# Designed miniproteins, single chains, continued (5): the designs that were tried, part 82

Each design is a single chain, and the fold is of that chain. pLDDT is the mean over its residues in the fold that is shown.

## One batch from the design tools (miniprotein)

Design m19021
Fold by ESMFold2-Fast:
Structure m19021 (fold): chain A 67 residues (1-67)
Amino acid sequence: SRQTSQRLRDQTQADSTILGTRAYSDVDADRGEQLAADGSRRVPAYAARLDDEGRARRDQARRRELE
């Protein structure tokens, strides 16, 4: 169904890309979106941070799971 397909796609993008970052950069998104309609030139820094933090937390969880 379309809902299932759209949700999976949105979930994938949110987890890896802009949608997940957008939730975090809600405050900064207002500035970024006003400055750049194409995307967020300033906000990409937050995108990298979100992904980096998630990666760090996964690495930590993997370590404790081994225990």
Scores: mean pLDDT 50

Design m19022
Fold by ESMFold2-Fast:
Structure m19022 (fold): chain A 92 residues (1-92)
Amino acid sequence: SSSLQKAIEDLKKTLESQGFDVEIEVDGTTATIKITAPNIQSAIGLALRLIGLELDGLDLEVSINGNEITVKVRAKNEEELIAQLKALADGL
């Protein structure tokens, strides 16, 4: 949907404005966000912020490989996915 695409683009812009390269893929009600940081320090900083958001109630699966971070957002439906992506962008 256009609302989902806007949420994806807003999240991508938020992360890109902070110096990250971002690819977002959606399969059903799961978004996979692949983030490349300019260095390991930036990757660690982002990962800690993402873990903080997960502890605050966002349903995030975060994995780290060097300067690459993968975030999976799982939702029950598209409305929940849009809300989670928007909350993620607003929290970062």
Scores: mean pLDDT 87

Design m19023
Fold by ESMFold2-Fast:
Structure m19023 (fold): chain A 66 residues (1-66)
Amino acid sequence: DTDEFIERLSQAVKDSLLDSGASEEEAEKVAEETRERLRKAAEEGASRDELVQIAVQITSEGIKKL
């Protein structure tokens, strides 16, 4: 299920930001943005590997902004 996969990736992004010192509010905001971006990419035909790459990029950008 692609929706479950997206939710797992979004949770992993949130957990990574929290572990890196983000507030719960900051981490949840990034997780919500991740869910929306991944759902749109999946609707446009993105593969699971492409969804992982998007999540990794969002995580890296989020950590750099902390």
Scores: mean pLDDT 84

Design m19024
Fold by ESMFold2-Fast:
Structure m19024 (fold): chain A 65 residues (1-65)
Amino acid sequence: MMEKLKKELEEIVKQNPDNAKAWTYLGSVYYQLGENEKAREYFEKALALDPDNKEAKHGLENIDK
């Protein structure tokens, strides 16, 4: 189930790499799976697109803590 969600979100960001919400969701999914390096990467992508994205900022704080 989580793998299906990961693939769907990865396809969304491949087709629309400016979709900050999808990058934030990918970060959250990878963080929940314990893949902190990938989660950080995706949250940074979201913040590059939307610097005021509170969810992406919170995600990075959780990883760096």
Scores: mean pLDDT 79

Design m19025
Fold by ESMFold2-Fast:
Structure m19025 (fold): chain A 68 residues (1-68)
Amino acid sequence: SLAERVLAAAQKTKADLKAAGFTLTPEEEERILRVIAGAAVARERGLPADTSVDVKEVEELAEEAKKL
């Protein structure tokens, strides 16, 4: 599912950042998840990953990914 792809990408990004020596707070980890979810929504719309998309769609996808 899209939510599974978002969760996997966010977990990889967090692991890569921690391996690079960054300390992440839970708030920063949630921000990473939302950024990844936003990019996923943009891609589903056929837009560049850095395109501004509907905040509600991003939050719904991030919450769905958290439930996995």
Scores: mean pLDDT 79

Design m19027
Fold by ESMFold2-Fast:
Structure m19027 (fold): chain A 96 residues (1-96)
Amino acid sequence: MKEEINKLSKEAVDRIREAFQEGEEAMEKAAQDYVEKLTPLLEEYFIEELKKRGVTSPEAIERAKELARGVAQAFGDMVLALERIIKLEEEKRKLE
């Protein structure tokens, strides 16, 4: 799980960086692709944690899925924001 998330995060950063030359829409698409791939991994993690605690109600499982979607989106937004900052600094460095 952690290894899969780490691999996915590295691939997402690389795709966003490759999209720097293609523009803002390409960067946003790369970040959204990361969110869509991260979401099921987080859903599996949160559902498994609930099951380990004996929580198996459909309502609890649905809430865990909602939490996973929210966390994945926040991660995607954060990665995109950080890469935008890095891009601006790299562009500034090229003009020095």
Scores: mean pLDDT 79

Design m19028
Fold by ESMFold2-Fast:
Structure m19028 (fold): chain A 67 residues (1-67)
Amino acid sequence: SKAEAEELLRRLQEAARAGDSAAAREYATKLVALGAPADLVDKIGVAAATGDDALAERYRERALASL
């Protein structure tokens, strides 16, 4: 569901920001299983890890629109 995807995206962004690569990978895998494009999910993680919250938000909106 969209709500499930939104929660997973939030957790991915938090894990990536914290440098928790194992948790970030788990949430990314679940998002791709829900139908999110893998390339957008990767871009969200990279943007979050580098502290670019605005860029992470833009990729997150695109990922949600694809579901």
Scores: mean pLDDT 85

Design m19029
Fold by ESMFold2-Fast:
Structure m19029 (fold): chain A 55 residues (1-55)
Amino acid sequence: MDEEELAREAGRLMVEGKTEEAQKLLKDYADETGDTDKAQELSAKALEIANELLK
């Protein structure tokens, strides 16, 4: 899963009320890459996508 797909999937999970699953997806990415800053950016992007889906 690329970074854009990861952000979209996390956003979808947030819309479905599965916030813990979305957070786990982002944490698994951070653990694999060691890049906490990138995981935080993807979290922000996922929230932005979730807001778009709720329109």
Scores: mean pLDDT 78

Design m19030
Fold by ESMFold2-Fast:
Parts: structure tokens; sequence; C-alpha cells
Structure m19030 (fold): chain A 74 residues (1-74)
């Protein structure tokens, strides 16, 4: 429970960093999309719909997707 709350806060903070990057990057739409998806993960984790392990894996998958999509746009 405490672990889930802490991880949800971490995911929200990561989403905020992506939203900040979206304001200055030429790939702002992509950063905004990824930030929204991380925020959704935090909400599902906090509601108990996802375990901490599952939320971590999904966040890692999103980070990998962001890296791949940025490479395709470069």
Amino acid sequence: TEERERLAEELREEAELLFEASKTSPYGDLYREMGERLRELAERLESGELSAEEARRRAEELQGELARRLAELA
C-alpha cells in the first residue's frame, strides 16, 4: 500500500518532467502523450488495479517506446 502510493508519486513526477519537455521540444506531442500515459499508470496503481511490479514494467515499456519513437523522428 505505502509502496504503491510512493511509486504513484514517482510516476506523476516523471509525467510532469515529460510535460515540461513537451513545451520546449520539437517532439512535444510525443512527450505529452507519454506523460499522459504515465499519469494513467499512476492512477491505476493508486486504485489497486495494478501491482507495483506491473506498474514498474509498464513504465519501463513506455520509456523504451519513447526512446524508439524519438529515434524514428530524428
Scores: mean pLDDT 84

Design m19031
Fold by ESMFold2-Fast:
Structure m19031 (fold): chain A 96 residues (1-96)
Amino acid sequence: SLDELISEGLRAYAQGKYEEAVELFKKAIDEAEKNKDYETLAFAYQMLGDVYEKLGKYDEAIEAYEKAIEAFKKVPGMESQIRYAEERLKKAKEKK
């Protein structure tokens, strides 16, 4: 069901259904936390940040990107993902 939540969230995001994508990624976050799946947790927070940016919710986007970075730091080899999230975080802070 975690893979299904991520897939449905990505589909909703691609279709511009941003509020639906928020709900799906929040459910994925809850499940990933229960499973201690830090890679999926980090990815779900990153996607939640991207969705909040599309909605113009920059405070929520900032919090999501910060949580994504914390989760990526728990997973080896995520330097590129951390760099991406840090870049998005800086841009979100500037737009606020």
Scores: mean pLDDT 89

Design m19032
Fold by ESMFold2-Fast:
Structure m19032 (fold): chain A 77 residues (1-77)
Amino acid sequence: MSKEELLEKLLEEAEEKIRNLKKGESALIEVPEELQDVETGRRLLDHIARLANERGLVLLPTLDSQGALASATVTRL
């Protein structure tokens, strides 16, 4: 699987998790190691942030020591 195919799959999974969140629930979006670079993390975080903002959700990103996105937690209040 290419890096772009992995990114596309992760974004599709993130969107599905976000759509299915119930009030008071959190979804964890884990970033595969192959996508844990600063540029890919920024693209992924921008997309997740847009989806979270459109739905009034709280986004908490977790960055590694290099500033790459390791995971993101999205919560419906």
Scores: mean pLDDT 82

Design m19033
Fold by ESMFold2-Fast:
Structure m19033 (fold): chain A 86 residues (1-86)
Amino acid sequence: SMDEEIKKLEELIKELEKIIMKAVREGMDSEEIAEEVQKVYEKFGLFEEAKKMREELRAVDRESALLIVSMKLAELQVELLKLKRG
């Protein structure tokens, strides 16, 4: 249902936000950020996205990794707003 899709997307967004907060607070490198993001996507059954995100994040510096995850969060938040309005 639409309500179940909204809840699942809200949970994904919340878990990715926690990764950003932890990465900033603890000074996580790109490998650590990649591992945490992979685990979140795998938890939601998004195995292809998990693999792609891990490969992209581990290939860049820490600051670029944080920006990539932040941009993905913005995209997911826009999707959530569209679902709630439609």
Scores: mean pLDDT 88

Design m19034
Fold by ESMFold2-Fast:
Structure m19034 (fold): chain A 79 residues (1-79)
Amino acid sequence: MADELAERGAELENEGDKLFAQGKYEEAAKKFEEAAKLYREAAEELLASSDSREGILRAVGLYIRAVGAEFQAELAKKK
């Protein structure tokens, strides 16, 4: 499930990138915000279900990805 949430997040982030490239900044910001939410949910599920080093590192990676998506959304809103 966490992997499915992360995959959906990546798809939304990719959609946001395409919208941003088209100058559709408000739509792009919405997609980046949705992606960030899914990445945070995926990270929390990984931490709840795994205490392995690999699981923790993947969760940290997802939190970093979520922060990145939130930053992209903020930049899009300022355009």
Scores: mean pLDDT 83

Design m19035
Fold by ESMFold2-Fast:
Structure m19035 (fold): chain A 73 residues (1-73)
Amino acid sequence: MSKEELEREIELALAIMGATVMRRHAETEEARRLAEEALALLDKAIASEDPEEAEALLEEARAKIEEARRIDE
């Protein structure tokens, strides 16, 4: 495993944890929906064989997690 692959795996794991926690603690259906959408994007990122596609999916998932957090505040 390259250093870049290891760093991406760590970022994916952290994003999955964040989305899972957000889904569990979501106060609104909108925030929960966004967390579920983020988890679906992260699942696609894990399955992707293209590093650029995986990175784009990871960033989209992070944006949805941040939006879910803002809605619940």
Scores: mean pLDDT 79

Design m19036
Fold by ESMFold2-Fast:
Structure m19036 (fold): chain A 64 residues (1-64)
Amino acid sequence: DPLLEKGKRALAGLEEALKSGDPVVLRVAIREGEELLKELEKAGYLELAKRLQEVIDKARELLA
């Protein structure tokens, strides 16, 4: 499933961005994650969407 695999890659990418501490990489990862989050929710991948949202929220907190 291309959307499921894309969601998993986005989650992994955002987790790596968090570990890097690079604000530019983190902002890009948040934007891509937010776009994908809407698609995952519409497709019914609610657990993956919830996990992605939690990591996005954590990333946004680090940039505050």
Scores: mean pLDDT 82

Design m19037
Fold by ESMFold2-Fast:
Structure m19037 (fold): chain A 99 residues (1-99)
Amino acid sequence: MEELKEETRRLLEEARRLAREALRLAKEALRRAKTLEEIIRAIALILRAIGLLIDIDLLEKKLKKAKTEEQAKKLLAQAKKLLREARELLREARELLER
């Protein structure tokens, strides 16, 4: 139980770090955008990063309330999904800046 909660917290901290970096890069991409397509893509990445940060915060609140191993396992799976989404967001934000 405690090990699952600790692993989940670790994954959420990493996801938050990556999501915050993606948000910073997306905001930079918006500042450098010269075409409508670039502006739209940058805004989409900003909104996705904000949404991901909200999901991470909500999952941390659920983790504090989790009382069973089954709840902890489901939250761990959700944290792994958020980490994958954060990595993909960071990749897309970097690609947008590399133009």
Scores: mean pLDDT 88

Design m19038
Fold by ESMFold2-Fast:
Structure m19038 (fold): chain A 91 residues (1-91)
Amino acid sequence: TQAQVDQLMKNAEEHEKQTLELSEEAIRAAEEDLAEAEEYFRKAAEHLGQLVQYRNQIAKLGTQEQADKANELVDRAAEAVTRAARVILEA
């Protein structure tokens, strides 16, 4: 239903936001506390995983436009997690 897809998109947007915020926190922590940075990174990766699941559901139930938007959310979140991983590995 339209309401179901709208809720999935709202959930996807929230998980993108959490992934981006936690990835930035991981980067900030990397120079001061590696264990704290790794914990933020782990949480960011978990939110990215949930975002991917919502993207997959939207692709099955939604329009092409909604699927494209959900893919953009995943791309941005994945880029942020990749950047955080690189900073932690180089710390």
Scores: mean pLDDT 90

Design m19039
Fold by ESMFold2-Fast:
Structure m19039 (fold): chain A 82 residues (1-82)
Amino acid sequence: MSKEKIIEEATEEAVELMTRLIEEGKSFYDAIKEALSELAKKYGFSVAQIATTRAAIRLAEKYGIDPSLARGLVAAAAGELQ
């Protein structure tokens, strides 16, 4: 129960951070990469990756991006940050 609550909280934080970064003119990929990095510092890499994936999928539909491409971008960002 506590782990899912942490993932839900991290997902909301990722959505807010990514939205801010995109509104500031960052690319969707750069927003993913920065969100993943910042959430990993607070929640650890595993939770950050799950939360950022959920956030990226939610925002992908809003910005006209294929959710499967959004998932691939999170995987690519995770590979660069490891």
Scores: mean pLDDT 83

Design m19040
Fold by ESMFold2-Fast:
Structure m19040 (fold): chain A 68 residues (1-68)
Amino acid sequence: EKQEIASKIVGLALRAIGAILDGDVETARRDIQELKKLVEENKDKLSPEDIARVERIIAQLEAMVDAL
């Protein structure tokens, strides 16, 4: 189950990066929101360290979108 969550997190992050590279702010924001929701819904299954790492990735993605 943790491996499935990790795979989904990576997939959403990569999709968001792709949208950012395409200049697609709407799709990037949607993927970032889906990533945030996935983390929030699975906080009990993730270590605090893993949560902090993903939150750092989310913050970087948000900063990149805001720069578009």
Scores: mean pLDDT 83

Design m19041
Fold by ESMFold2-Fast:
Structure m19041 (fold): chain A 65 residues (1-65)
Amino acid sequence: VLEAIRNPTVKDVEALIPHLLDSSEVGRLAAIVLGNIGDERAVEPLIKALQHENQDVATAAAEGL
């Protein structure tokens, strides 16, 4: 809770990572948000999203890296 006040994006990163690999529509939005945040924790999930079935998700992940 206290860390969320100092780094609100950290909770967003951890919450979005499962959605990045779960749903094509949500995965695209998660990839865009994670890329904009630029958190190192998102790098490996974004690399996996490059192989996503949906090309829009893969493109968003590539732009986020």
Scores: mean pLDDT 68

Design m19042
Fold by ESMFold2-Fast:
Structure m19042 (fold): chain A 57 residues (1-57)
Amino acid sequence: SEEKKKKIESLKQRIDYLEDMLAELRKTNQASPRTQAAIDRLKEGIEELKKEIEKLK
């Protein structure tokens, strides 16, 4: 369905955005607990969105 396709595309765009944020954050040489927590949160968010896409297929 078109609605399902649009939803999957929207989720993929959100994943791309989070992956870009993760890549930028990884360029930072700060080994702070806050930076690591942010990286972990982005990874978790990406995995959740990937699971949503799989549920929609």
Scores: mean pLDDT 81

Design m19043
Fold by ESMFold2-Fast:
Structure m19043 (fold): chain A 92 residues (1-92)
Amino acid sequence: VDLEEVREKAKRAAEEARKLAEVAEKLGLKELAEAARKAAELLEKAAEAKTEEEAKAYVEKAYEVLVPAAEKALAENPSLEEAFDELAKELE
């Protein structure tokens, strides 16, 4: 996996994270919406990273922010499962 591939995956993941934030806002899930927006910002930085190590570090930080909020939201709102699955596929 080269830097260009990591950047492209991060770019797509950022787009999915933004969609998740919009869905969370509509459902009144403020904590998830904030986490998704922060994750999107970190994924945008990963997409612009100059090294593969930097890109992966930003992706890891995005996961650290998003995963706890996602687990809590999914337990209460199973309808979010599809949005999380799409984001996870982009981060593989």
Scores: mean pLDDT 78

Design m19045
Fold by ESMFold2-Fast:
Structure m19045 (fold): chain A 117 residues (1-117)
Amino acid sequence: MALPTRGRVEVKREGDTVTVRIDLYDADGNLVARVELKLTVKGDEIELEERVYDADGNLIRRARGTLKVENGKAVGELDVEDADGRRYRMTLEIPAKSAEEAVDALVEALRRDFEAG
């Protein structure tokens, strides 16, 4: 099985909303997955919605939640749902002094992790 070796990250900013799209490719340059992340800043809170699609455009995972900036970090729980309807929670923590800094830090981390290589 070919593992994703490279990503392409596209960032769109509209007011308080940031959309990040990541296309993941195998070693032969074939698209294997697409990730769409939507971040909306509301004061000290960030609403996060993630969708993961397979190569055919079928939704295989969705995650959503709210992060709150407290004590130099943005922290929250995400509700994750699989294509078969299974649901679980995950905690996300991002070091940041503000919601805007947390969004920028997450975008930079995604670019570093998926575009580097």
Scores: mean pLDDT 81

Design m19046
Fold by ESMFold2-Fast:
Structure m19046 (fold): chain A 101 residues (1-101)
Amino acid sequence: AFQAERDEIARRLEELAKRYEAAGSPDTAEGNRLLAQAVRDAPSVDEIAEKAVEASEAGKTFAVPDTPLGREIVAKAEELARERGLPHRTPAIYREDPLPA
């Protein structure tokens, strides 16, 4: 179910936020928490992507789980950023990556 997929990715984003906060990456931790809230509360992927672009404009970054929904959110956010005259790919939006060393 779509709701189960949302719940899963939101939990994963929150787990990654804790890991990045512990690693000294507060912008990624905050970005992931904002994105997790958007996943739980927004009615559509387009609105989740909108929140991701807003957070990216505020200097936040993301570590997004490599799931179908995660990939769709990143793709939509990149499209919205391009439409707004931002770089075609914002370096602030990433698939799930290893923590910076």
Scores: mean pLDDT 74

Design m19047
Fold by ESMFold2-Fast:
Structure m19047 (fold): chain A 80 residues (1-80)
Amino acid sequence: ATDEEFTIGVAALLEALGNVAYKRGDFDGAAEFYEKSARLYEQAGDVEGARKAYENAAIAYELSGDTQKAEEARRKADEL
């Protein structure tokens, strides 16, 4: 496996953890996992994965009440 393949695999795992946290109503935890996932997708050059993860982080930040972090996450998605 390449470094990119490994990084994408870890990003996908973090996204799955974010989905579990979100489903449990842990929006702070979900946002953290989605943002970590997005950074790894971005590092691997997976623009679509990164965009989706930043969008999911933004939604989770909104639900947790962190409007500033939600806006930052949306901006990062838009810049991809």
Scores: mean pLDDT 87

Design m19048
Fold by ESMFold2-Fast:
Structure m19048 (fold): chain A 97 residues (1-97)
Amino acid sequence: ERDELLKGIEEILGPETAQKVRKALDELEKINPFLAYVAELELREAIEQAKEGKITPEDILKRFVEVVETGLALARHLGFSPEDIEKLEKVLEELKK
C-alpha cells in the first residue's frame, strides 16, 4: 500500500522527493501509526486532485508538509519524546528543501 503510494509520488515529483516522503511517513508511524495513516490519506487525495487538474504537483508536497507540520505540533502538545520529535523535525526540514 505505502509502496504503491510512493511509486505515484516518484512518477509525479521524482525519486528524491519520494524518498523524503517515505522517511516522513516512517517517522510519523514510529510516533503514532494514526498520524501516518492520516498523512497517507491526504497524499492519496492530493494525487487524485492533481490527476483531475484541481491542484499542481507542487501542491501535493505542500499539502503533505502541512499535514506533517500539524502532526508535529500535536505530538509536541501531547508530550511525545523529544528524540522522536527531533527526528520528525529533521525529516520535515528535508521535505521543505
Scores: mean pLDDT 79

Design m19049
Fold by ESMFold2-Fast:
Structure m19049 (fold): chain A 73 residues (1-73)
Amino acid sequence: TPAIGPSGPGAQYVRDLIAKVNERSKELLELLRQSNLPPREKGRLDIEIWSAAMNNDEETLKRLRELLEKSRE
């Protein structure tokens, strides 16, 4: 199991940020997996989800969520 020892507040901040990004993106990635979109579109949306989650772009995350929910019909 990969593990990194404590490196100080900066390293802890990065780890916390990654955890939050993963938490924000996991729901959208799950919706993406459940969608009936072509692989090409799934790849583009995957990148968009990660980018928006990393930047805490709530507006983009909301638009992606609406698009994915619409694609599940």
Scores: mean pLDDT 74

Design m19050
Fold by ESMFold2-Fast:
Structure m19050 (fold): chain A 85 residues (1-85)
Amino acid sequence: NKSKAASLAAAGGIWMVAGDYEKAVELFEKAISLDPTAENYYNLGKAYYELGEYEKAIKAFKESLSLDPNNTKSKKNLKEVEAKL
């Protein structure tokens, strides 16, 4: 449900700050399975970017933009990741 997805996404954010990007990916994937939002895909893309998994990051940012075309954070991060390829 949405409240459980929000709690998982918040936990993912904590692991992002802690630098455990593999744990953050796990939590954001679980959040997306319950509530596939542009923000959850954006956060997943950031976690993949920090792991150096650039193609997975690109896919996640594109999913974020398909859900919210005005998500300026995903647009900016998508351009930055594409420059790494």
Scores: mean pLDDT 88

Design m19051
Fold by ESMFold2-Fast:
Structure m19051 (fold): chain A 66 residues (1-66)
Amino acid sequence: MKKKVALLTPEQAAKYGLKPGVNYVDKETFEKIVPDALLVGYFDNEQLERLKALAEKLGLTLVVEK
């Protein structure tokens, strides 16, 4: 099953009280983040692992909807 995911800059992530790396948030919190996200999409586990690697390389924060 695919997960809904957003990528944020560290500065935007800090605005929402998010931790560096990967965060798991509820739907309400996710919807608040979406307008500030660099990228939003649906990803399976393999795509998510690739996205985590890219985010780490670029210093971005990953947010996954629960």
Scores: mean pLDDT 82

Design m19052
Fold by ESMFold2-Fast:
Structure m19052 (fold): chain A 76 residues (1-76)
Amino acid sequence: TEYVKKAEEAKAKGDNEGAAEYYAKAGEEAEKEGKLEEAAEYYQKAADLLPADHPKRLEYEIKAGILLLEVGVRKV
């Protein structure tokens, strides 16, 4: 996806906050495509790039967790 490429470019330039925003957008696009596990991975990558005190870190961690639970429930 274009967002993953932009996230990688931002990360390469040391822009972790910008990279996190692009990974979050990649997660949203994966959700729209029904790729819930892939979406969860992107939200987790976004959270991991943000410092512990960033207001969006918890938001992304919660989104990833919910998606992983949804995938697990559908598998069992």
Scores: mean pLDDT 81

Design m19053
Fold by ESMFold2-Fast:
Structure m19053 (fold): chain A 59 residues (1-59)
Amino acid sequence: MSREEAKRGAEGVIEMGRAGLASEEAIRLAQEAVKIAEEGGDGEKAWRLAKEAGDLAGG
């Protein structure tokens, strides 16, 4: 997954969390993934966090 795809996936989890559809853990992981992607950090780390957040939010 690219850095842009990781960010989009993580943003989706954050939006689900605001609607009460994701756990606090999923939201936290998604926020970290977005931060890494926005700061131009490690895209693989951002992707892993986004994937884990998505899995926790209900896959």
Scores: mean pLDDT 78

Design m19054
Fold by ESMFold2-Fast:
Structure m19054 (fold): chain A 68 residues (1-68)
Amino acid sequence: MALQRAREKLLSLADKEGKVSIEAAADVITEMTGISKQDALELLRKLDKDGDGKVSVEEALEAFQSTL
């Protein structure tokens, strides 16, 4: 259930390309897992291959799953 809820929340925050800001994705991970926002941001920044400050919903879910 946690993964599905995280996915739904991330999809609601995604832009037209399915991208979520690193800050928004970090907030979701922090809320769902209880890790610090700083730790969530660090995980997401490692997945931001383009350096544009955004990650795909899939990348954000991968970061979330790595905290489980």
Scores: mean pLDDT 76

Design m19055
Fold by ESMFold2-Fast:
Structure m19055 (fold): chain A 70 residues (1-70)
Amino acid sequence: MKTLTVTSTWTDADGRTITSSFTLTEEQIKEIARLHAQYFAELENREVTDEEIEEMYERIKKVLEAHSKA
C-alpha cells in the first residue's frame, strides 16, 4: 500500500497561518489521473487510453511528491 502525504501552508487575509495535511492513496491518485486523462481526451475529441491514464498518474505523483517534501 503506497500513500503520499501532502502538507500545504498558506496565509489568509488576516495574516493567520493555516496548515492543512492530507494523505492520498495510490487508488485516489489513479482516480484523479483517470478523470484528468478523460477530460483532455474529451476536449480534443479523442478516445482516452490506459497509457494516457498511466502517464497522467506519473505526472500527478511527481507533483504530489514535490509538495510532500519538507
Scores: mean pLDDT 72

Design m19056
Fold by ESMFold2-Fast:
Structure m19056 (fold): chain A 70 residues (1-70)
Amino acid sequence: SMAREKLLRLIGEILRLIGEILDLERKIEELEKKEPTEENKKKIEELKKEIKKLEEKIKELLEEMKSIEL
């Protein structure tokens, strides 16, 4: 079924994006363990913005999944 194939592909893409978010969260944790300089705070905020963009992309993929009839 084309619908089933598309659903499994979307699930795979969501899992990959979750992996990217986890990598970014680890980078934030490493920066938070360093001295709280303005540069480090700025980097943390930039990484948080990247996470939000990835979360929005996951949300779009989840909405696409809802449109698929199995």
Scores: mean pLDDT 86

